# Designs tried in a protein design run: designed miniproteins, single chains, continued (2). Part 78

Each design is a single chain, and the fold is of that chain. pLDDT is the mean over its residues in the fold that is shown.

## One batch from the design tools (miniprotein)

Design m6866
Fold by ESMFold2-Fast:
Structure m6866 (fold): chain A 78 residues (1-78)
Amino acid sequence: AEEYIALGDEYAAKGDYEKAGDYYERAGRLYREQGDLDRAVEAFDKAAEYYRKAGDNEKALEAEVEAGLLLIERAVRA
């Protein structure tokens, strides 16, 4: 998961915002599978940010929805 965050950061620095969003989204999914809901939310929030920078509003919205659902899941599990 951390490796995908690092790749997202690298592509963001290069100005490849679509790939940055893709790697952050992959990190979010992997953190979710690992039960690390806090880091999953952070990763999906970053994915949404970079998808918006890329002009991909559909993927940005999908990432925002995933982050919101994870916040609800964390609250229910707490």
Scores: mean pLDDT 82

Design m6867
Fold by ESMFold2-Fast:
Structure m6867 (fold): chain A 87 residues (1-87)
Amino acid sequence: MERVRELLERLRELAEEARAAHDAKDYERAAELLEEGARVLEELAELAEEAAELFGLDPEELRELLLKAAEQLRALAEKLRKLAEEA
């Protein structure tokens, strides 16, 4: 469970930094942070059995949710990179 807790704390830190970067209109930095968040979510999905104990969810359902969230973060990062080119 230590690795799962470490990854969850990292996600929280990345979310706070990404928000601050977006608020500062540093879209390139925000995109980098979202891509890192997607990697953390993908790693957490590999640990879905352990993570499911914390969330009270089925491991397969949790894996699907985490992978979908990672895909959404990567898509958002792509949009932010395009905004950075326009700014």
Scores: mean pLDDT 82

Design m6868
Fold by ESMFold2-Fast:
Structure m6868 (fold): chain A 60 residues (1-60)
Amino acid sequence: MEEELGQKALDLVRQAEDHLAAGNREKAASYYRQAAELFEKAGHPETAERYRKLAEQAAS
């Protein structure tokens, strides 16, 4: 389950990057936040914090 959470989080990061490239900053921020939550649940709090910061940057 933790490995599955990590893979799901990576998929969400790719979706966030695609939306960011398309100029859809609000959707990119949402996907980065979702990825951060899954990384934290998977036991990667430092990685989660990195993606929370990317979400904040995308939203601003």
Scores: mean pLDDT 82

Design m6869
Fold by ESMFold2-Fast:
Structure m6869 (fold): chain A 78 residues (1-78)
Amino acid sequence: DERVERAKEILEELRRRLEETTEGLSPVEKAYLKRQLEEADRLLESEDEEERKRAFRGLAGIATVLGDEELAKEAREL
């Protein structure tokens, strides 16, 4: 599924951006976002369409929090 493959690319970019973010996020907020990315990764491996849609929405939310409007838009359009 091309949407799942693109979602995985977005997830890896968001992981990279989270690791590069040294200012503006508390350790608790950073840990929360890391857990949300791990959950999205698990949901993308599901054969359930609703779980994959939850992953796409989760990625869009994480991208928005990290200030990446382009990735947030791409995730919303999956």
Scores: mean pLDDT 83

Design m6870
Fold by ESMFold2-Fast:
Structure m6870 (fold): chain A 65 residues (1-65)
Amino acid sequence: SSEFEELLKELEELSKEDIPAKEQIKEYIEKLKKDPNDKEVLKELAEVLREIGRDDLAERVEKLA
């Protein structure tokens, strides 16, 4: 969906910043590109996003799970 594509772009931009867990976020993005419906990956990514203070992105990821 366009919402998934927009979210993925924002996550890719976030992963270019010098932030905690950027490499982990990159790995989750690659996994989601292969399987957009991987509920375990979506859940783990949302948890990581909350840990770095990006509750806005975490909520958007959770809606996909």
Scores: mean pLDDT 82

Design m6871
Fold by ESMFold2-Fast:
Structure m6871 (fold): chain A 57 residues (1-57)
Amino acid sequence: MILEVERLVDPSNEKEREKAIEEAMKELGADRVVELELRPSDSPSGKELLVIKLEKE
């Protein structure tokens, strides 16, 4: 099963991105990351939308 989750992250902060991925995997009980995509966001804080595609078997 492929799951898609969106998280707002600071694109310059690698630790924030890693933490968002780890939290998403834990929350959804996902087995692996399939794809990561960074998309522009309308957020005034300069954060971007991290699209995380996860696989759950």
Scores: mean pLDDT 79

Design m6872
Fold by ESMFold2-Fast:
Order: structure tokens, then sequence, then C-alpha cells
Structure m6872 (fold): chain A 84 residues (1-84)
């Protein structure tokens, strides 16, 4: 599922950013970072629900899935790089 692959790749990049920058942030910046992370996770979950429930003939859904399929090899490389 190309949409799930895109979600996992974005979450992997966010995790890397968190691990890299979080220890150097102030407590206020850490709280803001966690809020942004939660918001992005929610937006990704809402995107996945939209993909699941959308009309298969919806031009917007077809365009999004086509774009994700075109970048799928790049998403797979990103996910593999950041997974372990």
Amino acid sequence: DVAELAREAQLAQLKKSYETYYPSLSPEEQEKFEEVLKKLQKELDEFMEWVKNADPEDPELQEVLKELEEVKPELEKVLEEYRK
C-alpha cells in the first residue's frame, strides 16, 4: 500500500529528527516539538482514513495515489535508511 509506505517514511524521518534535535532543545521547545509531532501523526492518520473511505473514482484520490506510486522507490529507500 503506497499510502501506508508514505506514512511510514514520513514517521521515520520525524523520528530521526526527534532523536537528533530533541536533546538539544529547551523544555519549551521540546513541548512544542511534541505538539507538532502529534499534529503531524494525526494529519497522517486522517489522510489514511480519507484514502480508505474516498470514492475510488475521485480524481483527487487518483492523482494522489499516482504521485505516491511515482515516488514509491524513493519512499522505500527513505524507510529502509531510517528504520534500522
Scores: mean pLDDT 76

Design m6873
Fold by ESMFold2-Fast:
Structure m6873 (fold): chain A 92 residues (1-92)
Amino acid sequence: ADELAERAAERLANRPDTPSTKIADFLRDEAHRAGVGLVAADEYMTEEEVQALVDRIARDSGLPVLGYVVKEDDTPEDIERRLAEIRRAAAA
């Protein structure tokens, strides 16, 4: 579990600048302002790798943490839905 989370964190840190990473960075900033941990990944990461990071951050921080894979074809409606999920987690 920890090895998978470390590998996933390295991949996120070294990912190329793509449209999906810009969406991921925006959502991560919004989650941070709301007091929610967020693992927003692109197509370079598996859902298993994202979940490993979510579990690690939740364990270490004690905060509510959300994780998902951001897609290049995410619509504004998809982004707003994810923002609503962040707001709900912050309210819990």
Scores: mean pLDDT 70

Design m6874
Fold by ESMFold2-Fast:
Structure m6874 (fold): chain A 79 residues (1-79)
Amino acid sequence: SMEEWEALFKSFDTDGDGKVPARPFLRFLFKALGLNPSEEQIEAAIAKFDTDGDGTLDWAEFKALVETLLTDPSALGIA
């Protein structure tokens, strides 16, 4: 559910600034979904969803990433 994803977002938002560090979050998320991403695939996902280029994901970027993975995991270059 979206409530579970919000709780996960908040668990990575250690500073309470409404942003999560993209790289460690994506590593966790992909492995939790049974995916085995390369570092290059993680970087590609960061580049697609980190529109600000600051190495973090805000809630809107996080939600877009989650919805993409739930719809088509291969859209991130990970089968």
Scores: mean pLDDT 73

Design m6875
Fold by ESMFold2-Fast:
Structure m6875 (fold): chain A 72 residues (1-72)
Amino acid sequence: ADAEEYLELGEEYFAQGKLEEAIEYYKKAIEHAKSKEIFERAFDGLGKVLIASGKYDELLELSKKYKEKLKE
């Protein structure tokens, strides 16, 4: 599925140190995730790349947004 492809692209860009591209594809993987497993893997990957890039404020905002979706 498309979400798995975005997840793999995010992981590849992160491995290459292309943090902005990694963020883009992890976000796409989250948005297109049809299973809890893919969602959690993409969310974890996004968290790691945001930490690696020092984007802690963006990490907090995105975590808040997705926690609200999980409660609804």
Scores: mean pLDDT 79

Design m6876
Fold by ESMFold2-Fast:
Structure m6876 (fold): chain A 70 residues (1-70)
Amino acid sequence: SEEEIKKLKEEAEKYQAESDRLGARTNQARADYEADPSKKAEYDRLAQELRDAQMKYNTLKGKAEELEAK
């Protein structure tokens, strides 16, 4: 339904915003890690959170697109 598609898109937008925020933080953490190896754990944590948010976004967006195609 159009309502279901709208809800999926709204939820995907929230994960897109989270992904953008985590992307900025992960880029900074990578630079910090390259300068200081003791910061690897923080970089690894943020990189994993970014991957999780991106995957959730892609899943929700894909589901919305499949429903629009029907």
Scores: mean pLDDT 86

Design m6877
Fold by ESMFold2-Fast:
Structure m6877 (fold): chain A 108 residues (1-108)
Amino acid sequence: MKIIDEFVVTAPDAAEAAVQVIRRLKEAGADLSTIVAKSIEDEYGPLPEPLTLDEAIARVRELSRKMAEEAYKIAKEKGFDKGAGLAMTRARDENGNLVYVAVGVVVE
């Protein structure tokens, strides 16, 4: 397993972040059926307050890489060369605005 692409998306809502990251995963050659997605809240439980942007990026990057490992196994079982992990959470940007952060990771 080798990471061939990794990218960060920030958006004002969760649906926009998800659409942007899924589009980039597809453009990188991942089949939609190989995408394994998880939120920080699904992994660790609900957070009492949103993370800072830098903390959110670090945590969703780690979770996205973990999801990519699961996606790699699914991709190989389905006969695909690539799998993709996706993780997402809410954060406060540098101006204090609520944003959603998603990280996509493509592996082969």
Scores: mean pLDDT 84

Design m6878
Fold by ESMFold2-Fast:
Structure m6878 (fold): chain A 57 residues (1-57)
Amino acid sequence: GRQARLAALQAELDAAIKELSKVLKEMNEKGTTPELEAKYQALVDRIAALGAEIAAL
């Protein structure tokens, strides 16, 4: 149902935010690389997409 989908999307959003925090920490500790920039952008895009999907429910 809608509630189960919302819970799943919120869990994915939380996981994506945690991964974004890890990427930001690695960028601050090791410096910014093209691979870290790509991971950062992919996570930002995923968070935006998940937020839009949650808002559409």
Scores: mean pLDDT 85

Design m6879
Fold by ESMFold2-Fast:
Structure m6879 (fold): chain A 56 residues (1-56)
Amino acid sequence: RREERRERIREAIRRTSGALDGSFSPEQLREIAKETGASVSAVREEWRRLREEGLA
């Protein structure tokens, strides 16, 4: 399972101020994907889940 990747992605999203406003740039998505070793699509999916949770 890849729960580690999910948590890493969520941590990276929280470090990005644009995530709270919902304004993710393509550069920010790629940077997070590189840092976490995930795909851009995976980063987008985790961001959507975080928004459903209210960006806790």
Scores: mean pLDDT 69

Design m6880
Fold by ESMFold2-Fast:
Structure m6880 (fold): chain A 67 residues (1-67)
Amino acid sequence: DAEAHVAAGEALIAAGRYEEAAEHYRKAVALDPNNGRAWGLLANALLKAGRPEEAKEPLAKAAELFS
């Protein structure tokens, strides 16, 4: 489920495995597109992985869902 992917992503972030964390967060937002927290976590993982262009849509989605 979406929360299992969020938990897996958080463990991967703690391990410094940012690309793998982003993969799990992408699965989380695919399963629950209204989860603003998961969109924000995806953006952060992409920024830490050095992929700022890919973080733009997740950042916009997180901002939209917290408005």
Scores: mean pLDDT 85

Design m6881
Fold by ESMFold2-Fast:
Structure m6881 (fold): chain A 79 residues (1-79)
Amino acid sequence: MEEKEKLLKKIEELIEKYSEDKELVEALEELKKAIEENDLEKLHEASGRLQELIKEKPLPEEIIQELDEIVQKAAELVK
């Protein structure tokens, strides 16, 4: 429970920090929704979207590392 709440808060902080990047915000909101609903199908779709953004967009290394960590943690929590 605590781990899930901590992850959701971290995602919210990233959404606020990178609010100017609409595509990134949308993908993070989808990921947050998947975690909240414990929905494996939505998690898979949101994770795939974030991985596409990492490959196609010139994102800072810091963001790439944070996104990878969040995706990995979400996969561990959603079953």
Scores: mean pLDDT 78

Design m6882
Fold by ESMFold2-Fast:
Structure m6882 (fold): chain A 62 residues (1-62)
Amino acid sequence: IDTIKRVFEEVLGVSPVKDDDNFFLLGGDHIKAREIVRKLRELGIDVTVSDIINNPTIKSLS
């Protein structure tokens, strides 16, 4: 959870990110979703852009 929150904070430029915060309401778009996926995969977290789009909260993605 904390790793996912940190990546969202860095990519979206928003801090703090909370469990119930919505990716799109934080200013997320398709390009930022791709960047989040890339960073999370580098950290060993297997997610897709579709996972973020369909589960746009930290709580639902974790």
Scores: mean pLDDT 77

Design m6883
Fold by ESMFold2-Fast:
Structure m6883 (fold): chain A 61 residues (1-61)
Amino acid sequence: MVEEELKKLEEEVRALAPPELADQVSEAARQTTQYMIDQGEDPKEAGKRVLTVVRTRLAAA
């Protein structure tokens, strides 16, 4: 279940990021989400929070 949420997040982040940054941003998002899950956060909630941050940062760029 955790792996499915991470893959979904990674795909969504890749679709939002510029092609030249897609690999870097998706990997960072995956690592941050995994860290939150390891700290006891719900995988779906962790993914939503990370995705929101990524969307905000990309909109500001």
Scores: mean pLDDT 77

Design m6884
Fold by ESMFold2-Fast:
Structure m6884 (fold): chain A 71 residues (1-71)
Amino acid sequence: SEAEELLARAEELWEEAVRAFEAGRYEEAARLVLEAGRLAAEALRLQGKEEEAEKVLALAEGLARKLLELA
């Protein structure tokens, strides 16, 4: 399904974010975290999980802000 494809892509971006973080590329890690969060939120909305989508996006935005403070 579209939602499953979006979640798979979000997972790939999250893995890239972890690698960027480990390499000290905090601005790139922040961007990847936000992109992964947006795709995961979209997938959750397609499944009718609006509250979960909002929570995931808020967590991604919070994490990205912390990563940018390290840059």
Scores: mean pLDDT 89

Design m6885
Fold by ESMFold2-Fast:
Structure m6885 (fold): chain A 93 residues (1-93)
Amino acid sequence: MAQREEAARLAVQGKNALAAGDYEKAIEYFEKAIELSPSDEMRAGALVLLAEALLKAGKYEEAIEYAQKALALAPDNEAIRARAQEIIAKAEA
């Protein structure tokens, strides 16, 4: 049903909102991308992007929570693991 393609499109829109400093809109796009992500790896990628947007919005506890969820969902994906760990370290600083 193009759900995978829609999730990817929402993640791109979220990244654009994040780059523009619109953290609230970025969060909304990434939350929708998570809902539409059919695989654990795609969902983990969207969770890391959500955690990054939360970190930039100053929502440190939520950023840690979603980064940890991404780690649990894609433990074998080194890129997701590295990014999630970076977000946790910055949120705990």
Scores: mean pLDDT 84

Design m6886
Fold by ESMFold2-Fast:
Structure m6886 (fold): chain A 76 residues (1-76)
Amino acid sequence: SLAEKLIEKAEELEKEGKLKEAGKLYAQAGDLYYSEKKYEEAIKLYKKARELFEKAGDYKSAGILDLKIEEAEEKK
């Protein structure tokens, strides 16, 4: 699936130390699972994206992921 391809590419970028780029792809994969109402899977991906943005010092993007996590948790 597209989500699986995004996750695979994100894992490669994470291994290369490209944390913001990896976080973006994990977040996009999370958005795909959210649209499919797979909220637990979306939350896992959003949490991973948030961690990567925090490690990269991108606190604005990390904050957006916190809101997405809260919204997805309310849908469960």
Scores: mean pLDDT 90

Design m6887
Fold by ESMFold2-Fast:
Structure m6887 (fold): chain A 77 residues (1-77)
Amino acid sequence: DEKRKKAEELIKEGDKAFKEGDYEKAAELYVKAAELLEPIDPLKAADAYFKAGLAYEKLGDYEKAEELFKRAKELAE
């Protein structure tokens, strides 16, 4: 599936950005991956939203982080 493959690439790019301290780029890439995965793999989408939330915490955007953590929890239930 092209969507799943693209999401996996975005997560890898996001992981690299996060490791390099580029939390804004990491958050953007994780959210894009999560959106692609949401209709096809909700649990994997939840993981991507959770990672995006962690990136926003690093940016000091606690409101966005909380929204993403809530989204991840809802998809994992």
Scores: mean pLDDT 88

Design m6888
Fold by ESMFold2-Fast:
Structure m6888 (fold): chain A 60 residues (1-60)
Amino acid sequence: SMEEIKELGEIGILNAREAGNEKVVEAVEKETKEILADPSTSLEEAKKRLQEAAEKAGAA
């Protein structure tokens, strides 16, 4: 679960970086670190939080 969350975050950062969206890179990196600091976070919750962080940053 933690390994899957880490991989999901890395993929999100890579995609945002390839798109040249620094705000999304920063938001996804921050959210991934926060999720990984709480081992009780489920993969489903992690997906939701990462999507919300990316969407909010991308809309700015």
Scores: mean pLDDT 79

Design m6889
Fold by ESMFold2-Fast:
Structure m6889 (fold): chain A 62 residues (1-62)
Amino acid sequence: MQEEIAKKIIKETEENLKKAKNKEEMVKHAIKASKEAQEKLDDETATKTNQRIAELVAKKLA
């Protein structure tokens, strides 16, 4: 189901953000994850997934 795909994208993004060396790398990982969500998920689920990705980036930048 789409929820499982969204969870995998979020988990991969969390792992990539932990490995990111600087803000630029974090942004690159977030953009990649957002694109993957748009390609694999419906518009509603992709929007929610992108919001979660943005929250993860914001938390890492704090």
Scores: mean pLDDT 80

Design m6890
Fold by ESMFold2-Fast:
Structure m6890 (fold): chain A 111 residues (1-111)
Amino acid sequence: MEEERRRREEEERRRAELDAQAAEAAAKAARLRAFSAAAGRPVEESASGGFYVPDSYSEEEVIEKLTAMGLRREDVRALIAAAGTPEIRTEVMSVEERQAAYEAARAKAAA
């Protein structure tokens, strides 16, 4: 029963996320534009909501661009190591959200 309930809950979350993507289309475009401006080169949003450069940027260059947007280099590296390509919205994050992202990345790397 418990495993079956957890599966249903997970499926509901995935379905809700797909529906939400349609509603977020305009916000996504605005985020990409702001992020590209801050990075100084076009970036794209992955299907999971993370950002990446579809050009020849190395992982180190991506880290450098994200740190220029207000994130610490070590925190960005920890986030990449723990969760892959970072899902960072520095341009729309509050100071509190940015601090929470740092703490979450460190917790994942330490766990």
Scores: mean pLDDT 57

Design m6891
Fold by ESMFold2-Fast:
Structure m6891 (fold): chain A 97 residues (1-97)
Amino acid sequence: MEEAERAREYAEKAKEAAEKGDAKEAGRYAAEAGAAAAKAAAAGEDAVAAAEAAREAAEAAVEAGKRGGDGVEAAGGAIAAIGGAVSAALAAGRKPA
């Protein structure tokens, strides 16, 4: 499985956790999406798609944190996802395809 595809898979899991009100799991999946996006960029995969997936995971974690008591864990995951998305976007900008 490509890392960009893995980033999308974790983004979907973050959204599912957010729908269930599980802010901690949403944050955890967002962090995994960010890590996968950074790996996709390093591997020369579709860094734009990976960055987008990590951003969507971060949004899901933020929404879950607003609704649940685990706001700190959700925020931590969202920050990690944004970091991965930024890394992937920067890599895509250096190697336009």
Scores: mean pLDDT 74

Design m6892
Fold by ESMFold2-Fast:
Structure m6892 (fold): chain A 61 residues (1-61)
Amino acid sequence: SEETWKIVEAFAIGMKYGAEATPENIDELIKKAEEDVKHLGPEAVSAAIAGARAVYRAVHG
């Protein structure tokens, strides 16, 4: 569904920010991911945060 693809896209956006993040800027990049997907609704915001954190943890511990 369209709603499902919005959530997947938001998660992917979060993952990109998480992959680029450093320990010094992760909080700023998470906020940037939230702003990028805010217009898609709270489920998309949650997905973007989850994606960013998941990739950041995989790379940095």
Scores: mean pLDDT 86

Design m6893
Fold by ESMFold2-Fast:
Structure m6893 (fold): chain A 59 residues (1-59)
Amino acid sequence: SDIKKLEEKIKEIEKEIEKLKEELKKNPSKELELELEILEGLKDLLLGVLSLLKRKEES
């Protein structure tokens, strides 16, 4: 289902964010900071979509 695929994608992004945060602590860079910001924004967007899809299924 689309919901299951989105949940898996969100989990993948969360893991990547964790890796980037760890790398950023060891080697601070503007490139990594920007990459982290983009991934966090994408995660928030996908969480919003997931919330809407779940409400539609429960209705």
Scores: mean pLDDT 83

Design m6894
Fold by ESMFold2-Fast:
Structure m6894 (fold): chain A 67 residues (1-67)
Amino acid sequence: SKEIEELKKKIKEKREEIRKLEPELEEAKKLADAGDKEGIIRYTALSLRKIGLEFEIELLEKKIKEL
């Protein structure tokens, strides 16, 4: 159905956002592990963004299962 296709498209877009965050998260983590304050701030912010995107994907996947 068109509704399932639109939900799958939204999931794909959010997964691509997570993919783009991964290299930034890795860089920020290395800086944070070295005690860099800017790295700690970036790693925290990017980690929260990733968690939010993963939660949104779970909600969209649940909607598909209910259709």
Scores: mean pLDDT 88

Design m6895
Fold by ESMFold2-Fast:
Structure m6895 (fold): chain A 97 residues (1-97)
Amino acid sequence: SEILAALSEEERKRLEVAGAGWRAGLAAYEAGLAAGRGEEAEREGMLAMMRAIAEKAEELGLEELAELARKALEALEAGDYEKAYEYIAKIEELLLK
């Protein structure tokens, strides 16, 4: 779209990371709901989102985003939701710059 042409390369990379995370998270969440895992679907979505963010950020050379996403993923897998949400908040701040 014309909007993408107006963005800097760095802004395009951040949007690509955000888009990859959102698509993966939503797909996992919807799959969890369809499978009757409603109580786990949000966690499954969040895990998929963080994996996708880490992978895409690594691919695009956004090392700080990749590291924060890996730390958020580790915290989520450990059940440390307070620590996970701290890392997710930092990811959101970087993506909104």
Scores: mean pLDDT 83

Design m6896
Fold by ESMFold2-Fast:
Structure m6896 (fold): chain A 58 residues (1-58)
Amino acid sequence: SAELINRGLELLGLGKLDEAAKVFKADPENAEAQFWLAGIYEAQRKYDEAIEAYRRYL
């Protein structure tokens, strides 16, 4: 939902990648949440997880 996206983006702005990832992970049906989660995994060099999240976004 929009609330989860806003919360995750705020955590990203604060550099709290693990906390942001948990928020986006709580909304697996939300394509926007999966897009941001993929970006976090990519930043953490978790490429397999990033690819999976991008597939869920597509």
Scores: mean pLDDT 80

Design m6897
Fold by ESMFold2-Fast:
Structure m6897 (fold): chain A 83 residues (1-83)
Amino acid sequence: ELSKEEIEEAKKVIEQAQKVLDAVPESAQGYYAKGEAYEKLKKYEEALEYYKKALKIAKEENDEDLVKVLEEKIKEVEEKLKE
């Protein structure tokens, strides 16, 4: 389990990721950053949702490098959620 300090630090990472989304709404990078922040909190369902949102936008923007990274992240998170 994460310590209180680690949880508080991860919440700050989520706040920073939200600032990216506030600056660039529907940003693939913003959703990716938010997904990573939730993954660090071990909130895999939320991380998966944000990675999928980022992937959709990255595909629309033809960002092939980001698409590959997001497909890998989605696979990793889905494996964590496997029951």
Scores: mean pLDDT 78

Design m6898
Fold by ESMFold2-Fast:
Structure m6898 (fold): chain A 92 residues (1-92)
Amino acid sequence: SKEAVELLAEMLVELQKNGAKVELKAEGDTLTVTISGLNVTQAIGLALSLIGLGLDGLEIEVRIEGDTVTATIKGLTKEEIEYIKKAVEAAK
């Protein structure tokens, strides 16, 4: 949903402002988001929030590896991908 895309963008912006490194890779309708520089509590909390967005209609796969959370999001429109990219870039 549009609301889930907006909440995702807001979460990524907040993480980046708080010192996390956010990297985006777009391929077709798939967006891969890599968030690094997290402590264990931040990584778990982020993963749970991303799973919540999946229940809200985003097709999300989430993986935690050490200080890094990777989210693979499928079925996004080009407009939704550009919205997320612009929000993250503006927060650098």
Scores: mean pLDDT 82

Design m6899
Fold by ESMFold2-Fast:
Structure m6899 (fold): chain A 73 residues (1-73)
Amino acid sequence: MAAAEALAVEIGRRVGEAVARDDPDALDDPEFVARLRGAIRGYLAERFPELSEEQLEALADRALAAAREAAAA
């Protein structure tokens, strides 16, 4: 979990920085957010196949929170 949490936060932070630079309104688009959530979740599921559905959802939420914080900075 700790490695997956660190990776999720880092992915979110980098996404937030890219969004703030290139498309600052993207995180306000629910379709973009849903696709981003799915992509992060799929990436984490492939790298950490032992994680439960619930753990993957929690990590996707953490990544999105980190993205919003980075985009707001």
Scores: mean pLDDT 82

Design m6900
Fold by ESMFold2-Fast:
Structure m6900 (fold): chain A 66 residues (1-66)
Amino acid sequence: KEAEIARAREAARELARAMERLRAAKTREEVARAAGEVLRALGDALDAALKAGLSSEEIREIIENA
């Protein structure tokens, strides 16, 4: 489970970075690109959370904070 938990933490950090890039984006093109990165990172984070055995509450918190 250690590797799965580590992957979940990494995915959560990537999602947080993608969200920051989205908030910092200024042009329509930058926003569209950043939004695509957020969607991909969110999918990765959800997959990693499921594999790590996170609870439904923990998974919900990841999505709510995205």
Scores: mean pLDDT 78

Design m6901
Fold by ESMFold2-Fast:
Structure m6901 (fold): chain A 92 residues (1-92)
Amino acid sequence: LEAIEEAIEELREAAERLKEGDESAIKEAQEAMVRGLKLLEEAGAPSSVLSKLIGLLLRVIGAELDKDVKAAAEAVEEAVRLLEEALRELKA
C-alpha cells in the first residue's frame, strides 16, 4: 500500500507543476499513473476502478497531443482522487 501512497504523492507534485505551466510534468504524470494502475491491479482493485484510471490516463495522453496543460492537470488531479479512494477501500 505504501507504493500506492508514493504514486499519489508523485501525481500531486506533477499536478502542481502542470498548474505552473510545466509541460515536462505530463510525462512524469503518465509514468506515475501507469505505475499506480499496475499497483492497484496487483492489490486486487475492482475492474471499474482500473477502467476509470485507464480513461484518465488516455485523457492525459490526449492533453499532451493537444498541448493543453490545463486539461492534463485536471485529469491528473482526478487520478489523485481516484487513487486515494481506491487506497481507502484497500485498507478497509
Scores: mean pLDDT 85

Design m6902
Fold by ESMFold2-Fast:
Structure m6902 (fold): chain A 67 residues (1-67)
Amino acid sequence: SELEAKVAQLTGLERAVLLALGNGYSDEEIAKLLGISPATVRRYVDRIMEKLGLKSREELAAFAKAY
């Protein structure tokens, strides 16, 4: 699958953000969990969306929940 291949290209930290989004955590909660700023979480979300070819945070959250 193309999406599976794209997920394999994520860094460890990007994958951690993806998993946390799939569990329903907010950017602020993910920031606390990973010891980074909420602004950094939002930048990782943008990069993950670009790598996965997803156009919205809603699509990313649905993908992350199913992954």
Scores: mean pLDDT 82

